# Designed miniproteins, single chains, continued (4): the designs that were tried, part 1

Scores and structures below are computed, not measured.

Each design is a single chain, and the fold is of that chain. pLDDT is the mean over its residues in the fold that is shown.

## One batch from the design tools (miniprotein)

Design m12001
Fold by ESMFold2-Fast:
Structure m12001 (fold): chain A 80 residues (1-80)
Amino acid sequence: DELELAERTVALAVAVAEASGDEELTREVRELGERLLEAIRAGDLEAAEEYGRRLQEVVERAVALASREQIEAAIARARA
């Protein structure tokens, strides 16, 4: 299920962004995640691909700011 996978991906992305401690970055991830889920629900594959790509780029920046322990804790929290 594409929507279910996207929902899990967004939850993990938000958790990682929160672990970075950057509130602006966390807000950006939440907004991109909402846009991605909206595009998938609407069947807009072009928008979904673009928002997914942008979300990945922002998450990579968040990972660079967070420690391994912070990332592991965030993933565990998101999966709970």
Scores: mean pLDDT 80

Design m12002
Fold by ESMFold2-Fast:
Structure m12002 (fold): chain A 90 residues (1-90)
Amino acid sequence: MEREKNAVRELATVTAAAMEAALADDPAVAAEVRALGDEALKNIDNPKATAEALGGLGRIGERHPVAAEVLQAGDVGVYSLVQAALDAIS
């Protein structure tokens, strides 16, 4: 519970900011990353909404290899959460 919430906070703050920076050449996608990170934080007590936001970040990683590298370079718990969320919404 708290471990998962801490991973969401890390993803939405540190990892999402790094993904946004890596995608700076595509401002629309960078803005989408920021919006998804904010959505996950706002809905941290709503597992379904949080999973949908985290799955969205995973889908951006699938389309943009530089974003996938940032997700993989982050905390292992964060990356595992994103992958689990992507699988849940697929």
Scores: mean pLDDT 73

Design m12003
Fold by ESMFold2-Fast:
Structure m12003 (fold): chain A 110 residues (1-110)
Amino acid sequence: SPAVEALLRSLLLGTRSVIAMLKEIKENKELSEEEKKLKIDLAIMILAGNVVLLESALRNNPDLPPEVKAGLRRLIDLYNQAIDYLKQGDLDKAIAVLEEAARLLEELLS
């Protein structure tokens, strides 16, 4: 599906951007605690939006191959795990889960 493929490409770019932002939060000692919190809250908002878009794609594309549907459900699980880790302040685990999501997106686009 061209629409689903376009969504996956957009999600890959967005996921890479969130990973870069979280790595900056870890490495940039000049960021205040308030600035770190705002960036984490923004990351959570972006990832929650990704979940909504993926759930919509599953509802609106019932004829997708079973392996693609399984991949989209796995992406939802990975984004929800990343949100939970971010809420706990565990940036390392959030980054690791998002890097797994990026790899899965690359595989789905192959």
Scores: mean pLDDT 92

Design m12004
Fold by ESMFold2-Fast:
Structure m12004 (fold): chain A 81 residues (1-81)
Amino acid sequence: SLSAEQQAYLATAEEAKARAIELLKEKLANGEITEQEFERGVANIEAWLAAFRQALADGDDRTARAQQALLEWELAEYDRS
């Protein structure tokens, strides 16, 4: 099972996922992306979260940090347009 610290990291990542999906919904509503691009974006975010969770479970701090950075960069990219 995950430690309390790892559970806190996952809670933060779940919150970031929710924010990223909300930004994608706004882009879709504004006509900036297609429905296919929206679905692909959601799938990509979910894949990153799954990889982050797996890295935490495996004790792979390097991979966990890399996945967290990718999620943060994706959020920043959504905010730029």
Scores: mean pLDDT 75

Design m12005
Fold by ESMFold2-Fast:
Structure m12005 (fold): chain A 89 residues (1-89)
Amino acid sequence: GALPNERENVLALMEKYAEELAKKYKKPELAKEIIDLTIEGHELLEQGADPSEIAEIGERILELLVELGVVTDEEVEESLKAIEATREA
C-alpha cells in the first residue's frame, strides 16, 4: 500500500477538504479561513515544526469543516486519526 508521510498526509487531507468546500458551498469567509490555515500548516511543515503544531492546525481546520456541516462522521473519525498520528510522529 501507499506509505504517506503522516504530516504531509494530514495537510493533503485538509487541503482536499478546503477545495471541496470552495466547489460545493458558497461561504467565502469560512472557505478562506480553511485555506489560510492549510497554507499556515504547509509553511510549518516546510520549517520542520513540531508535529504537535501541525496537528493543532489540522484540528482547527476540522472544527471549521464540522461547523460548515460538510464532513461525515466517518470523515471526522479518519481526520482525527490522521491528526493524532501526526502528533505521535
Scores: mean pLDDT 70

Design m12006
Fold by ESMFold2-Fast:
Structure m12006 (fold): chain A 81 residues (1-81)
Amino acid sequence: MEEVLRETEEVRRRGLEALRAGPEHREEVEELGRRLLELAEELERLGAEEEALRAYMLAAFLLPLEEAQRLQERLEFLADL
């Protein structure tokens, strides 16, 4: 758990920094978004539901539009349940 939480925080910070750096960092932003999605799934598996939801939400901001839309649809179902 602690390793996943630590990595999630690091990826969140790097993702936001890369996103703010501009469109030339799009590939880095997308890679960090996918990594954050993987970490969110692991947090959900470990029962850290609140941290998983926060990671999913940020991943949606970092992922390409099409992947972000699919994640948002999943996230809406999770929020209702």
Scores: mean pLDDT 76

Design m12007
Fold by ESMFold2-Fast:
Structure m12007 (fold): chain A 56 residues (1-56)
Amino acid sequence: MMKEIEEKSKKVGETARAAARDAGHSDETAELAGERAYKSMKESLISGSNDVKPLP
């Protein structure tokens, strides 16, 4: 069900964007943070994993 994956990914991206802006980053940096979070979450969900992966 792609709709749920997309909605969750979008929400994570929006949250990351807002958090970056709250931290005093520029709009451009906030957009990049949101895009990265969106892609990362979407990729993780599509792979069939809902667990948080350890940071590199």
Scores: mean pLDDT 74

Design m12008
Fold by ESMFold2-Fast:
Structure m12008 (fold): chain A 117 residues (1-117)
Amino acid sequence: MSLDDQVAKLVSESNKYYDLSIQYRNKGDLKKSQELSSKGDELLIQAYELKSQSSDPELSRFYRELSRLIRLSSELNTSEAASHLTGTLIESVALQLEGKSYGEIADLVAERLRELE
């Protein structure tokens, strides 16, 4: 199994936990919803930690900072932390589409991480 296949599996499993989290939230089981969401976050962190093993130092740093941000956001479990994570992910995608380097995007993710610490 390639590294990309392993990452794809972890992301797919993460999405299944997020879907279950939504189902339990809709049933009014907020505690179970939160536990399932946290499991989804853990799998997504594992996927990005695998991507951080890239031989490209800028790409490696980007995924390392991103995995750290997801971990801190999950641990804080606040609407503010969730908003920072979502905003950072949207901004990261926009910058990638603009042709910014992964090093520059990693600097912005690291700055967003420091704002939550």
Scores: mean pLDDT 81

Design m12009
Fold by ESMFold2-Fast:
Structure m12009 (fold): chain A 74 residues (1-74)
Amino acid sequence: SMVTTSGTLGSSSFSSTYSSSLSPEELAKELNKKLNVAVFYIKSENQFRILKDGKIYLYKLDEKNKTITFDRQL
């Protein structure tokens, strides 16, 4: 698949690796499909926002290494 995920969503253990052909917006769409949760890319902060169980989880995008990793919960 174009996106691989590991760990528990909404925790510091969650991470994802993606194909270099995906844009951040496409990556958000693929994560939404794979995890069945609302995923948004926040372009101004180069971050992903995941909404689950009434909480917002922020993930940092590393475009060079093609990864996203947990940053913090809002």
Scores: mean pLDDT 75

Design m12010
Fold by ESMFold2-Fast:
Structure m12010 (fold): chain A 84 residues (1-84)
Amino acid sequence: SELDKEIAEALLRMVYGINKATHKKLSEEEQLKITKEELLKTLDNLSSLLPEEVIEKMKKAIEEAKTPEEMVEKAIEIIRETKL
């Protein structure tokens, strides 16, 4: 449903925002690593809200992204493009 998509997007934005705020003093490499780990962990918890095929596309996009911002933007783009 659209509500499930909105909840998933909100959770991803929250995780990204918390990591950005708490780890802003770390190196770019450390910020990238921590954000990737936390976003991938968040995706595992979204399996009840989104189809497995969408989760797998998001995991791939996060793994291929080069910045924390790109990770969250690409994941949200995939959610928004999904028809449920």
Scores: mean pLDDT 83

Design m12011
Fold by ESMFold2-Fast:
Parts: structure tokens; sequence; C-alpha cells
Structure m12011 (fold): chain A 76 residues (1-76)
């Protein structure tokens, strides 16, 4: 992997972990804070998919982030 692709993967995995932490501790966050976190995650995933369209690992990680963000949004 290029350094850019490696950083993208690490960023996506961190974003997924951040959303999971919010999901486990929803009572500590306002609805607005959760909505902003979801929007940021979706934006990051879209940017990464656009930057690395032919990288399967990056695409799979970005799709996982999108799914997690959607699940969290449904709980609002």
Amino acid sequence: LSEEAQRALEGLETAIEDLEEIEENMEKYSKEEIEKAVERALGEAKQVLEAFPDNEEVQEAAERLIEKAKELKEKL
C-alpha cells in the first residue's frame, strides 16, 4: 500500500472505533453531537472512496464506516 492508502485505512478504522464508542455511550452525547459525528464519518468515507476507487481494502473499510454511521443515525 502507498503511505496515503495506509493512512486512509488507519483513519477509517479510527472513525469506525469512534462511532462505536459514541454508540456505547450515547447518553453522554447530545443529538446534535451524534449527528455531526455521523456527517463527518460519511464525508470522510466518501472522500476516501473517491481518492482510492480501485483499492478493495479501502473500499471495504469505507463501506463499513458508512454502514456504522447509518446504524447510529437510525438510533436517533
Scores: mean pLDDT 82

Design m12012
Fold by ESMFold2-Fast:
Structure m12012 (fold): chain A 61 residues (1-61)
Amino acid sequence: MDKAEEAARRVGEMVAQGVSDEELENFIKELEKEDPEAAKAARSALTVIRNGRAHVAELRA
């Protein structure tokens, strides 16, 4: 199984559970220490989720 894909999924799951941005950023920083590629995937996933959420949140505001 690809570690990068797993990290991306984990970030998505954490976001769905309502984890704060601070906690997500700390999680990515810890990943970067162990596996820079997994950290890149996690960061990309977070960016995509944030872009999608910004659009949805605006409609729900």
Scores: mean pLDDT 72

Design m12013
Fold by ESMFold2-Fast:
Structure m12013 (fold): chain A 68 residues (1-68)
Amino acid sequence: SRESILEEARATIRAADLSEADKQALIDAVEQLVNHLSGDSSLSDEEIRDIVLDSVRLMLRHQRERAA
């Protein structure tokens, strides 16, 4: 479900070694992404989950590179 995808993404972001402000920004971005993808009737929940989790992985990599 959409809520399960959001909960998994939020948990992953909150477990990262980031500032509270950066975590909130990533959570907001993921919530916007899920809402946007949920408007596309051609996408299944499984496809939305895969896109969202890949996006979280990329965002966390980008934040780590900025912190280094």
Scores: mean pLDDT 79

Design m12014
Fold by ESMFold2-Fast:
Order: structure tokens, then C-alpha cells, then sequence
Structure m12014 (fold): chain A 69 residues (1-69)
């Protein structure tokens, strides 16, 4: 089966960006929360963004990539 991820994490410098769909499962959300806590414990900044669609998720990923270029 093909499954599209509903949570995406990007590490940019010292900031971990957590991008999640509002339709993401509780299990995916719990995994993202655990990753965020681990990053904070290591001194990284965590920024969480919730988006309504997979299109908006891709748009945010591209925005972050462009900002680094």
C-alpha cells in the first residue's frame, strides 16, 4: 500500500521544524512530540506548524528550503 506521511520534520541549522497535517493520526502526532522534546533537550529550537492540506505541507517545505538558499 502507498501511504503519504502526514508529519514532516526538517532540521535547519539549530532549529527543528515540525510540519504536521491537522488530519494527522494521534500516533504520528505523539512521535512528532517525542522528537521535538528530544531536540529541545539537546539545545535545538523547535518550531511547530500545522497545515490543513498536503499541498500546504509541501509549500512550507519548499519555503524553508528556499530561505536557506
Amino acid sequence: MVETPQVFTLLAGDTLHVLRLETASPEQLAAAEAAAREAEAKGYRVETITVPTSRALLDEVLRLAAARA
Scores: mean pLDDT 74

Design m12015
Fold by ESMFold2-Fast:
Structure m12015 (fold): chain A 57 residues (1-57)
Amino acid sequence: DERLRELAERTGVSVENLRKVLALKDDVVLRAAAHELSETSGMSVEEALAELRELSK
């Protein structure tokens, strides 16, 4: 998924780690990941969470 690569580039997190998070489809894990991505990328937690939820569809 091209969006997965884009998110990895924006956040500095590897595609492999993002796939691992998305595979769990656990809202608690997604929220924790969104906070981490927010800290590294300058995105808001809400924006990071929305991206992760969209990719997990």
Scores: mean pLDDT 75

Design m12016
Fold by ESMFold2-Fast:
Structure m12016 (fold): chain A 84 residues (1-84)
Amino acid sequence: MSKSEILKKIEELLDKAVEEGLISESQKKELIKIIKELSKVVSSKQLETFLKYLEGLIELLKKGFISSQELIDQFKNYADELKS
């Protein structure tokens, strides 16, 4: 997948999470900002791995295993790890 296709899938996934009441619009904007900054410094393959990680976090959130804030915090930590 191209970076553009991966970013579109991330935005669609986050839009659905807002529609399902799992995250707020503010949290969606914060996550999109993080991934757009990350996309400037990582390969398309790394960005694809990051999409899979986000999908997993949303499944945990949907099951009630983590909070929306914990999802944001874990996502930020992984993004920072990939930048290093």
Scores: mean pLDDT 82

Design m12017
Fold by ESMFold2-Fast:
Structure m12017 (fold): chain A 77 residues (1-77)
Amino acid sequence: LSPEEEKAVDYLAEAVAAYNRGDIETAMSYANKAAELLGLDLKAENEEQLKEVIRQIWNAMTPEQQKYASEKAKELV
């Protein structure tokens, strides 16, 4: 992965971690940063949109990016 792709995945992991602890504002901030770095025209403005944005980011990722994200998520849990 490029450094930019790794950074985007790190932001997505932070968004999911924040969401799991109920910090919706922080989760939206990180999810929006991940989308921007991946060149996705996605922005979460509320909790309902946040869930959809995270789902769309995951589905837009390459298999290599998804593998890195899965490995990173294991370290955050």
Scores: mean pLDDT 79

Design m12018
Fold by ESMFold2-Fast:
Formats: C-alpha cells, structure tokens, sequence
Structure m12018 (fold): chain A 84 residues (1-84)
C-alpha cells in the first residue's frame, strides 16, 4: 500500500535529519532539528486529522510520532547542554 511506504519514507528522512543535527555545527544543527521534528509533526497531524476512517492503528501511529518528536527535541537539548 503506497500510503504506508510514504509514511515510512518520511519517518526515515526525519530520523536521518535528526542524526545529522546532532553532528552538525550551528546554525545548521538547529535547522536540521526543526526540519526533522517538523516532518514528524506534519505527518502526525495528517494521520490524526485527515483520516476519515476510525483506524485506531493510524491514530496510534500519529500519537507515537508526536511523542518521538518531543523525545528528539529533549535529546537534542541534552546534547547541546553537554557542549556548554
């Protein structure tokens, strides 16, 4: 199913951007984080809002992506604080 493939590709791209943000210098580091969490949040909003079917699996995935975005921001802040 094409939708699941596109969802996975967006998640993979977001994760790659997050890893690059941890290894990059400012200001690129912050830009990469914003792109990463932005992609996950946009995908989560799509899954939670655009679904006309009450698919619990898609709603659960959307909620998990929001949590993953929050955890990415927290991990990034911790990594940057360690460099202060």
Amino acid sequence: MELLKLIQEIIDEARKLFEESLKSEEPESTELLEKSVGKLRELADFLLTASSSPSQDLRDLGEQLLKEAEEMEKKYEEAKAAKE
Scores: mean pLDDT 76

Design m12019
Fold by ESMFold2-Fast:
Structure m12019 (fold): chain A 61 residues (1-61)
Amino acid sequence: SELDEVKARIDEVRAELKKLWDEYQAAKAAGDTERYNELAKKIQEKSDELLELVDRAAALA
């Protein structure tokens, strides 16, 4: 179903966000400002995607 497809994408994006967050924390601890800023931008983009998917799942449920 479309709802199952959206839920699968939510799980995928959540896994991507966890990986990005772990990399972000490592870059922050290392003082890698360039990497830190790149990862912060990617986290924001993926967080926005997750919110859109969650809203879509709610509308389909």
Scores: mean pLDDT 87

Design m12020
Fold by ESMFold2-Fast:
Structure m12020 (fold): chain A 93 residues (1-93)
Amino acid sequence: TSRRRQQARSLLDQARQLIDQARQSLRQGDISSAIRNIRQSIQLTQQALQLDPSLQGDAGDIYMRVSDVYRDMGWNDTSDNLTQRAQQLYQQS
């Protein structure tokens, strides 16, 4: 429904803001804050998909951006896993 989609979009917007904050934290050398923010962004994205599965494409974009943050930290296995999840979301959209 439109109300669930609005709530889901709000959660995805919050997730995007957390990713931006995580990237800022990484540039400052604050890896702990970066990890906390990207984990929260994934949690919000999962909540958004529960509210509106039609936003799979937008969720995929968020998973790709989180994947890039993990790759920049050298967490290649975690990055690859998130990239795979993003590709699945794109195929379902």
Scores: mean pLDDT 88

Design m12021
Fold by ESMFold2-Fast:
Structure m12021 (fold): chain A 93 residues (1-93)
Amino acid sequence: SAEVERADALAEELAKKPEEERRKAVEELLRRAAEAAIASDDPELRANGQAALTALEARLSGKPLEAEFYEDGQLYRATFDGKGLAEKVERIE
């Protein structure tokens, strides 16, 4: 698909960039993808977009933050470390 072709081309270009430029490009892509999800009419996509922005905020602030997200209709809570990586993921019943 066109989406897969764009993703492959982007991954190849990102691999050629210096680490700092790759980091900034990835952060911008994550922000744009999250904003598009938040603009969706799907409440699960909106929640997941907000969680992605929370992960980016944790990375930029250097502080751990929590967010809730959906996977296959199941609600989870993730704790993001100061690098925006998920340290803990727990299922909410």
Scores: mean pLDDT 74

Design m12022
Fold by ESMFold2-Fast:
Structure m12022 (fold): chain A 89 residues (1-89)
Amino acid sequence: MAMSEEEIERRLELARELEREGWRTLEARYAALDAEERLVAEGEFETVAEALEAALEAARRGLAAGAAGVMESPEGERVIIGAASLAAP
């Protein structure tokens, strides 16, 4: 199931909040599928926020899009942010 624009925006706010708290991106990627579930766009980014911004733009174009990334706290705790299912069953 594609992420809604609202869900991507919520995850983007969360990623930006964590960055302000000193969390760093370890990996960030996005993907977008067309109506035939063909991969039409993908990329890796320096920040989870950038990957989510790319996913949001793709979703606004009517693509099934999402982003996923891993962030690490100053204490070394890791979390997955912005993960979305882009796969059809």
Scores: mean pLDDT 72

Design m12023
Fold by ESMFold2-Fast:
Structure m12023 (fold): chain A 104 residues (1-104)
Amino acid sequence: NPKIEKLREKIIEAALKAVLENDPEAYPLLLDYAIELVEELKKAGYSREEIRELAREIAREVRERLLKKGASPEKAEAAGQLVLAALETAMAYVLNDRESALSL
């Protein structure tokens, strides 16, 4: 799905900018892209477990790209944790809102 691939790359780029460029807009943008990604994954039939697995893969790629760009291991790990936190927040927002709507 080209939209999912594009959103995945946007999340990676936002995380890199947050850490490498000290861009204050990168953190809100990261969360917006994470919400869009989870919504697209939900529409494509991904389970919560599959979304969490993809989140771990995205966080790993962020860490690897930062290390290749000469970031410290501590910065790379912090960026990976930030990506995981953003995607877990997006899952709570997107999936919990749907669950609440279905329980009404």
Scores: mean pLDDT 80

Design m12024
Fold by ESMFold2-Fast:
Structure m12024 (fold): chain A 61 residues (1-61)
Amino acid sequence: RRERIERLAELIRRQGPEAALREAAALEGRDVSGLQPHEIAALLSDEMAEMLFEAYRLAQA
């Protein structure tokens, strides 16, 4: 959990939130080819969505 949040936060800082969103979906085995960001977000589990928001907050700090 912690390592995953830190990895996503690093992606946000280097490549932006869209890169982290795609990585989060890939970590859950989701196919996100051709999807818009809001559609990718809808595919995430509640747990992964929470981790992604925590990563975004960490990247801003």
Scores: mean pLDDT 76

Design m12025
Fold by ESMFold2-Fast:
Structure m12025 (fold): chain A 74 residues (1-74)
Amino acid sequence: AAARAQEVTRRAADALAEAEKSTLEQASRILNDEAGWMLRTAAEMAKLSAEGAQVAIAQADRLIEATRRFLREL
């Protein structure tokens, strides 16, 4: 997660540096568009990899629910 965030940050910095050949204002717009694209791409990839993780999440949620029920009986 942290390493991937650093990669995204680096790519955003690269896009900003490239846009600096023109104007700083234009660079801000390009960066916003790239950030949106990166977030959508990351979300799509996360969905594919999270399919397996969903089983673990469901199991964890069941354990949390069991704990809440136990606490309610105290």
Scores: mean pLDDT 62

Design m12026
Fold by ESMFold2-Fast:
Structure m12026 (fold): chain A 68 residues (1-68)
Amino acid sequence: IDLDKIYEALSKVVPDDQARQAVRSMKVALKAGASKEAIVKAVRDTLRFQGVPDEQVEKATEAVRKIL
């Protein structure tokens, strides 16, 4: 899994601090053996919890899904 590409894709859609936090959440899910679908959901939920607008969350989630 290319975490650097995911971070780069996320940082184009959401602020860098939020992108880094989403990648951190994804690393935790990966270590727990989560599925691709669960990882995508974790990113979506993390960004929504941080107050990112739904339109940006959808773009970010789609970018992550393409890389996974």
Scores: mean pLDDT 79

Design m12027
Fold by ESMFold2-Fast:
Structure m12027 (fold): chain A 93 residues (1-93)
Amino acid sequence: MSLSVSLLDQNTIQKIQSIIDTFNLPEENKEKVIEAFAKRYLTYFIRVAVFGEVEAQQILQKDLIEELTKFLPKETAISLSDSLVQLVVEESL
């Protein structure tokens, strides 16, 4: 288990997993998505403090799409990134 994932609370992890489960991904890819998001989620709050929420959200979305396209189809990476960014915005994680 990565250090970044272990820093998230169980409720946040469950919400992320629920979103990922709506995409029909292999189990290996699900774990990679969770890790990629967790690392970027931790950096997101620093970016909010420096750049503000709108710009931090745009950076998070761009970084997630770039990382996820390394192992997912582009359309899946975009849709999943949009859903994960929306979770951050709505839940005040």
Scores: mean pLDDT 75

Design m12028
Fold by ESMFold2-Fast:
Structure m12028 (fold): chain A 95 residues (1-95)
Amino acid sequence: SRKERVERLAEVLEELEKEAEEFKEEMEKMDIPEEKKRELRNEFLTEAGRRIGEALGDPEVAELLSQGLPSEYLPPEAVELLEEAERLVLERRKK
């Protein structure tokens, strides 16, 4: 159902937010060239896109996001589900 997809997306977004904060902290500790930092960021974003796409339940969207395509290229339904999931994540943080 739509509710189940929104809840799965919220869980994935919460996991990715924690991983993004950890990744950012690790990147700040690294003494590596900016080009290498860009490569690592791109790898993280690609994997994040794949996980979001899988949670959306659309294999085509999962493939597009894993290739690093911007969210603006997603179908409107996928964008609406992401917005609902983001609101759910924010609501859960207010506990």
Scores: mean pLDDT 74

Design m12029
Fold by ESMFold2-Fast:
Structure m12029 (fold): chain A 100 residues (1-100)
Amino acid sequence: GPSSLELDPKEILEEYKASTDPLKKADYIELLVIQGAKKEAEEMILDEKDSTDPLLKATAIRAAVRLGLKELAKELIEKEKNSTDPELQKTVELAEKIFS
């Protein structure tokens, strides 16, 4: 099939919005970050800031860091700093070190 890197960022955003699968949503966010589609990726990050899924929260923090969205990344880190999820804790600790 076609490479996911050949997909239009707007089409990826629409597929993300239609998905209920956290794994697929995380993949779409990471794909847009890799493509440098900052506007579409930022919209996904803002949508996921209130997510209850640890994978989506961790993915949103990593995406905000990679895109250089310092204020948004700090907001997400502060919100999740007391998480008991091991992957999310690890993501927060790494992100805090990057902004130290």
Scores: mean pLDDT 82

Design m12030
Fold by ESMFold2-Fast:
Structure m12030 (fold): chain A 87 residues (1-87)
Amino acid sequence: SLPEVGDTAEGLLEALRKALEIIKNEDLSFDEIKQFLTEAIRKARELGLDEVARILSEALNAKTVDELKEKTIYALSRAIKILEERL
């Protein structure tokens, strides 16, 4: 299962790292990936991490589970890099 999103920028970074590993290695449903992204976007916005929220939201334009997986892996990788550079 995908991790719960933390309440801090450090917690969000840890959740995104764990989610990236799980999504790469496991067959998740469209709804599970979309739910995680929606939670992560909401938390990023609450924390004032608007660039992270924007990058993650770009993945939500996917129409198939395979497209969503690919776009999510890309978005998570970019978001992780931004958070690592700021923390």
Scores: mean pLDDT 87

Design m12031
Fold by ESMFold2-Fast:
Structure m12031 (fold): chain A 116 residues (1-116)
Amino acid sequence: MISEEEIEEAIEKLHTSKDKAEVQMAARILTEAGKKGNEKAIEALAEALKHKDPFVRLLAARSLGEIGGEKSLEALLSNLELIKNDPSELVKEAAIEALKKIGGEKSEEAIKEIEE
C-alpha cells in the first residue's frame, strides 16, 4: 500500500523536480494511488496538466488515462481548453489516448474538440 507520506513526496517531486527519472517515478506512484481511489493523487495530476514543463503535462495526461473513471475524466474535461491549446503535440496526443482509455460520450466529444 502506498502511504500518505509517499503520495505527498510524489506530489512535490512531480511539480518541482528537474530530474526526469524522479518525475516519472512520482507519476507512477500517483497513478497507483489514484487507481486505489486516492483523490489527492488525482487532484495533483489534474494540477500537473497546467505545469510549465510539457514532460510533466504529458505524464499527467497519461496517468489520468491509466487511472480512468469519472474523477480522471472530470480532471481532463476541466482542463480541456488548456489541452486543446497546448503547444506540445505529444501532450495533446497523450490526452486523446487518455480519453480513449476512459471512453464514453463525454470523452468522444472532448477528443473531437482537441482534434479540431
Scores: mean pLDDT 87

Design m12032
Fold by ESMFold2-Fast:
Structure m12032 (fold): chain A 70 residues (1-70)
Amino acid sequence: HMSQQQKLAELVEEVLKEYGVGPSPEGLERAADYLAAGDVEAARKALREGALKNPLSKEEAQKIIEWLRK
């Protein structure tokens, strides 16, 4: 029993640990849509692509994680 926002925060934290940067806003939106549809692997892929193409800073990613956990 976990909110979709909490699951998204976990996946963003995984990407931050793996790449040292956060996913783009577009990657976050796509991942949220996939999580709402129950597709965790597609969400993870969208976040990784967001980290590779137009990444957010580590500091911005940490703020997003905090926001999603509220």
Scores: mean pLDDT 81

Design m12033
Fold by ESMFold2-Fast:
Structure m12033 (fold): chain A 67 residues (1-67)
Amino acid sequence: SIEELREELAELLRPVVSEEELEIVRNGSVDQIEDLLTRLVALDRLSPELAARAGRLIRELAELEKE
């Protein structure tokens, strides 16, 4: 479900994001979450492995929320 995917993504990113950034994961658009992920990777805050996992969850979320 959408809620389960957002929760899984939030748990995955919780150790490396601020509370404000976590709100983007829980309530933001797919585009906002993708922008956040790109920024975290660029700033070396998120490993390529975690980025790949997060990207997969975002893709599934996008499929459920919009075509």
Scores: mean pLDDT 80

Design m12034
Fold by ESMFold2-Fast:
Parts: C-alpha cells; sequence; structure tokens
Structure m12034 (fold): chain A 98 residues (1-98)
C-alpha cells in the first residue's frame, strides 16, 4: 500500500471514530481528506512528507466540517495564483457543496 493510500485510510478511520462529529460533518471531513489525498498523489509527494501531513489533514478536515458554511465562504472569496492551490480550492468547494 502506498503512503498516500495508508494516510487516507488512517485519516478516514480517525474521523469515523470521532464521536464529537455529526454524520453530516463526518461525510464532509472524509470528502476533504479524499481531496487532500488526491492532491498529494498528483504532486508526487514523498512518503515522509505524506506522514507529516496526515495529522494536519485530519485537523483541517474536522475544523472545516464543523465550520463548513464559514469555510465555504472563505474559499469562494480566496484568490489563488498557484495552479495546484486553485485546483485544490475547486475540489474542496465541490466536496463541501455535495
Amino acid sequence: MEAIERAEKEAIEKIEADKSLSEEEKKIAKALVRVQAEMLREMGAPPEEVERAVPRMVEAAIETAKNAKEALEELKGAEVGDPNSARLKERVIEALEK
């Protein structure tokens, strides 16, 4: 199993185990984790960088899910010049709106 697949699985398991999250928040957080994992895969991130990113991905996904309305407004208003960041923004917005 590649590092990104393992990181995604571990992150999703942590979100599923979090009793403070509603079912809707868990769905949003899991979608955000999948988006982050796809971006890391596209960037060819090395295993050590993926391992360092996982705790931050989980925390960011949970915080975003709990504040989904505010996070969605912030993302829609953000201007990003980097193509990778722009693509991540589009995928996160799509995940939050579904």
Scores: mean pLDDT 72

Design m12035
Fold by ESMFold2-Fast:
Formats: structure tokens, sequence, C-alpha cells
Structure m12035 (fold): chain A 82 residues (1-82)
């Protein structure tokens, strides 16, 4: 089933994102302090950085959506992490 395959791929991507976010937490904490990020912006930065390390089309697409959000709310940090 195409739907079952999509669900499996999404679940795998979420697990990879969680793992990578734990590794980059100190970097995200430093950026949040440097740029005065809100909790929502900090979450978006963590997602964008984690997604950069994952080699999949789904991760690249999601990263671009997160960067678009950051460009609207915190353009300085968006430029820094691109």
Amino acid sequence: SAMAERVARRRELLAQIQSEREKIKPTVDELAEKFGLTPEEREAVGLALALKTIDSPEAKELREQVLEYLRRHSPEVAEYIE
C-alpha cells in the first residue's frame, strides 16, 4: 500500500530528526541566546539544523518549509544557518 509506505517513511524521518536534534542541542541553545529566539523560533532552528544532516528528499522539502518560517520571523538566524 502506497499509504503504508508513506507512513513508514514519515515515522523513520521523525525518528532521525529526534536523534539529530539531541546531538545539536548545544548549538541550538547558543543560537537561541545569540539571536534572542522565542521558544517557537528555537524549535524551528533545531528542526532546520537536524534536517540538514538527513539525506532524503522528504527532509530537504521539510527543511525548506522551516527556513521559510524562519525568514519571516527571525531573518538573521535564517541567513546564519543557510
Scores: mean pLDDT 82

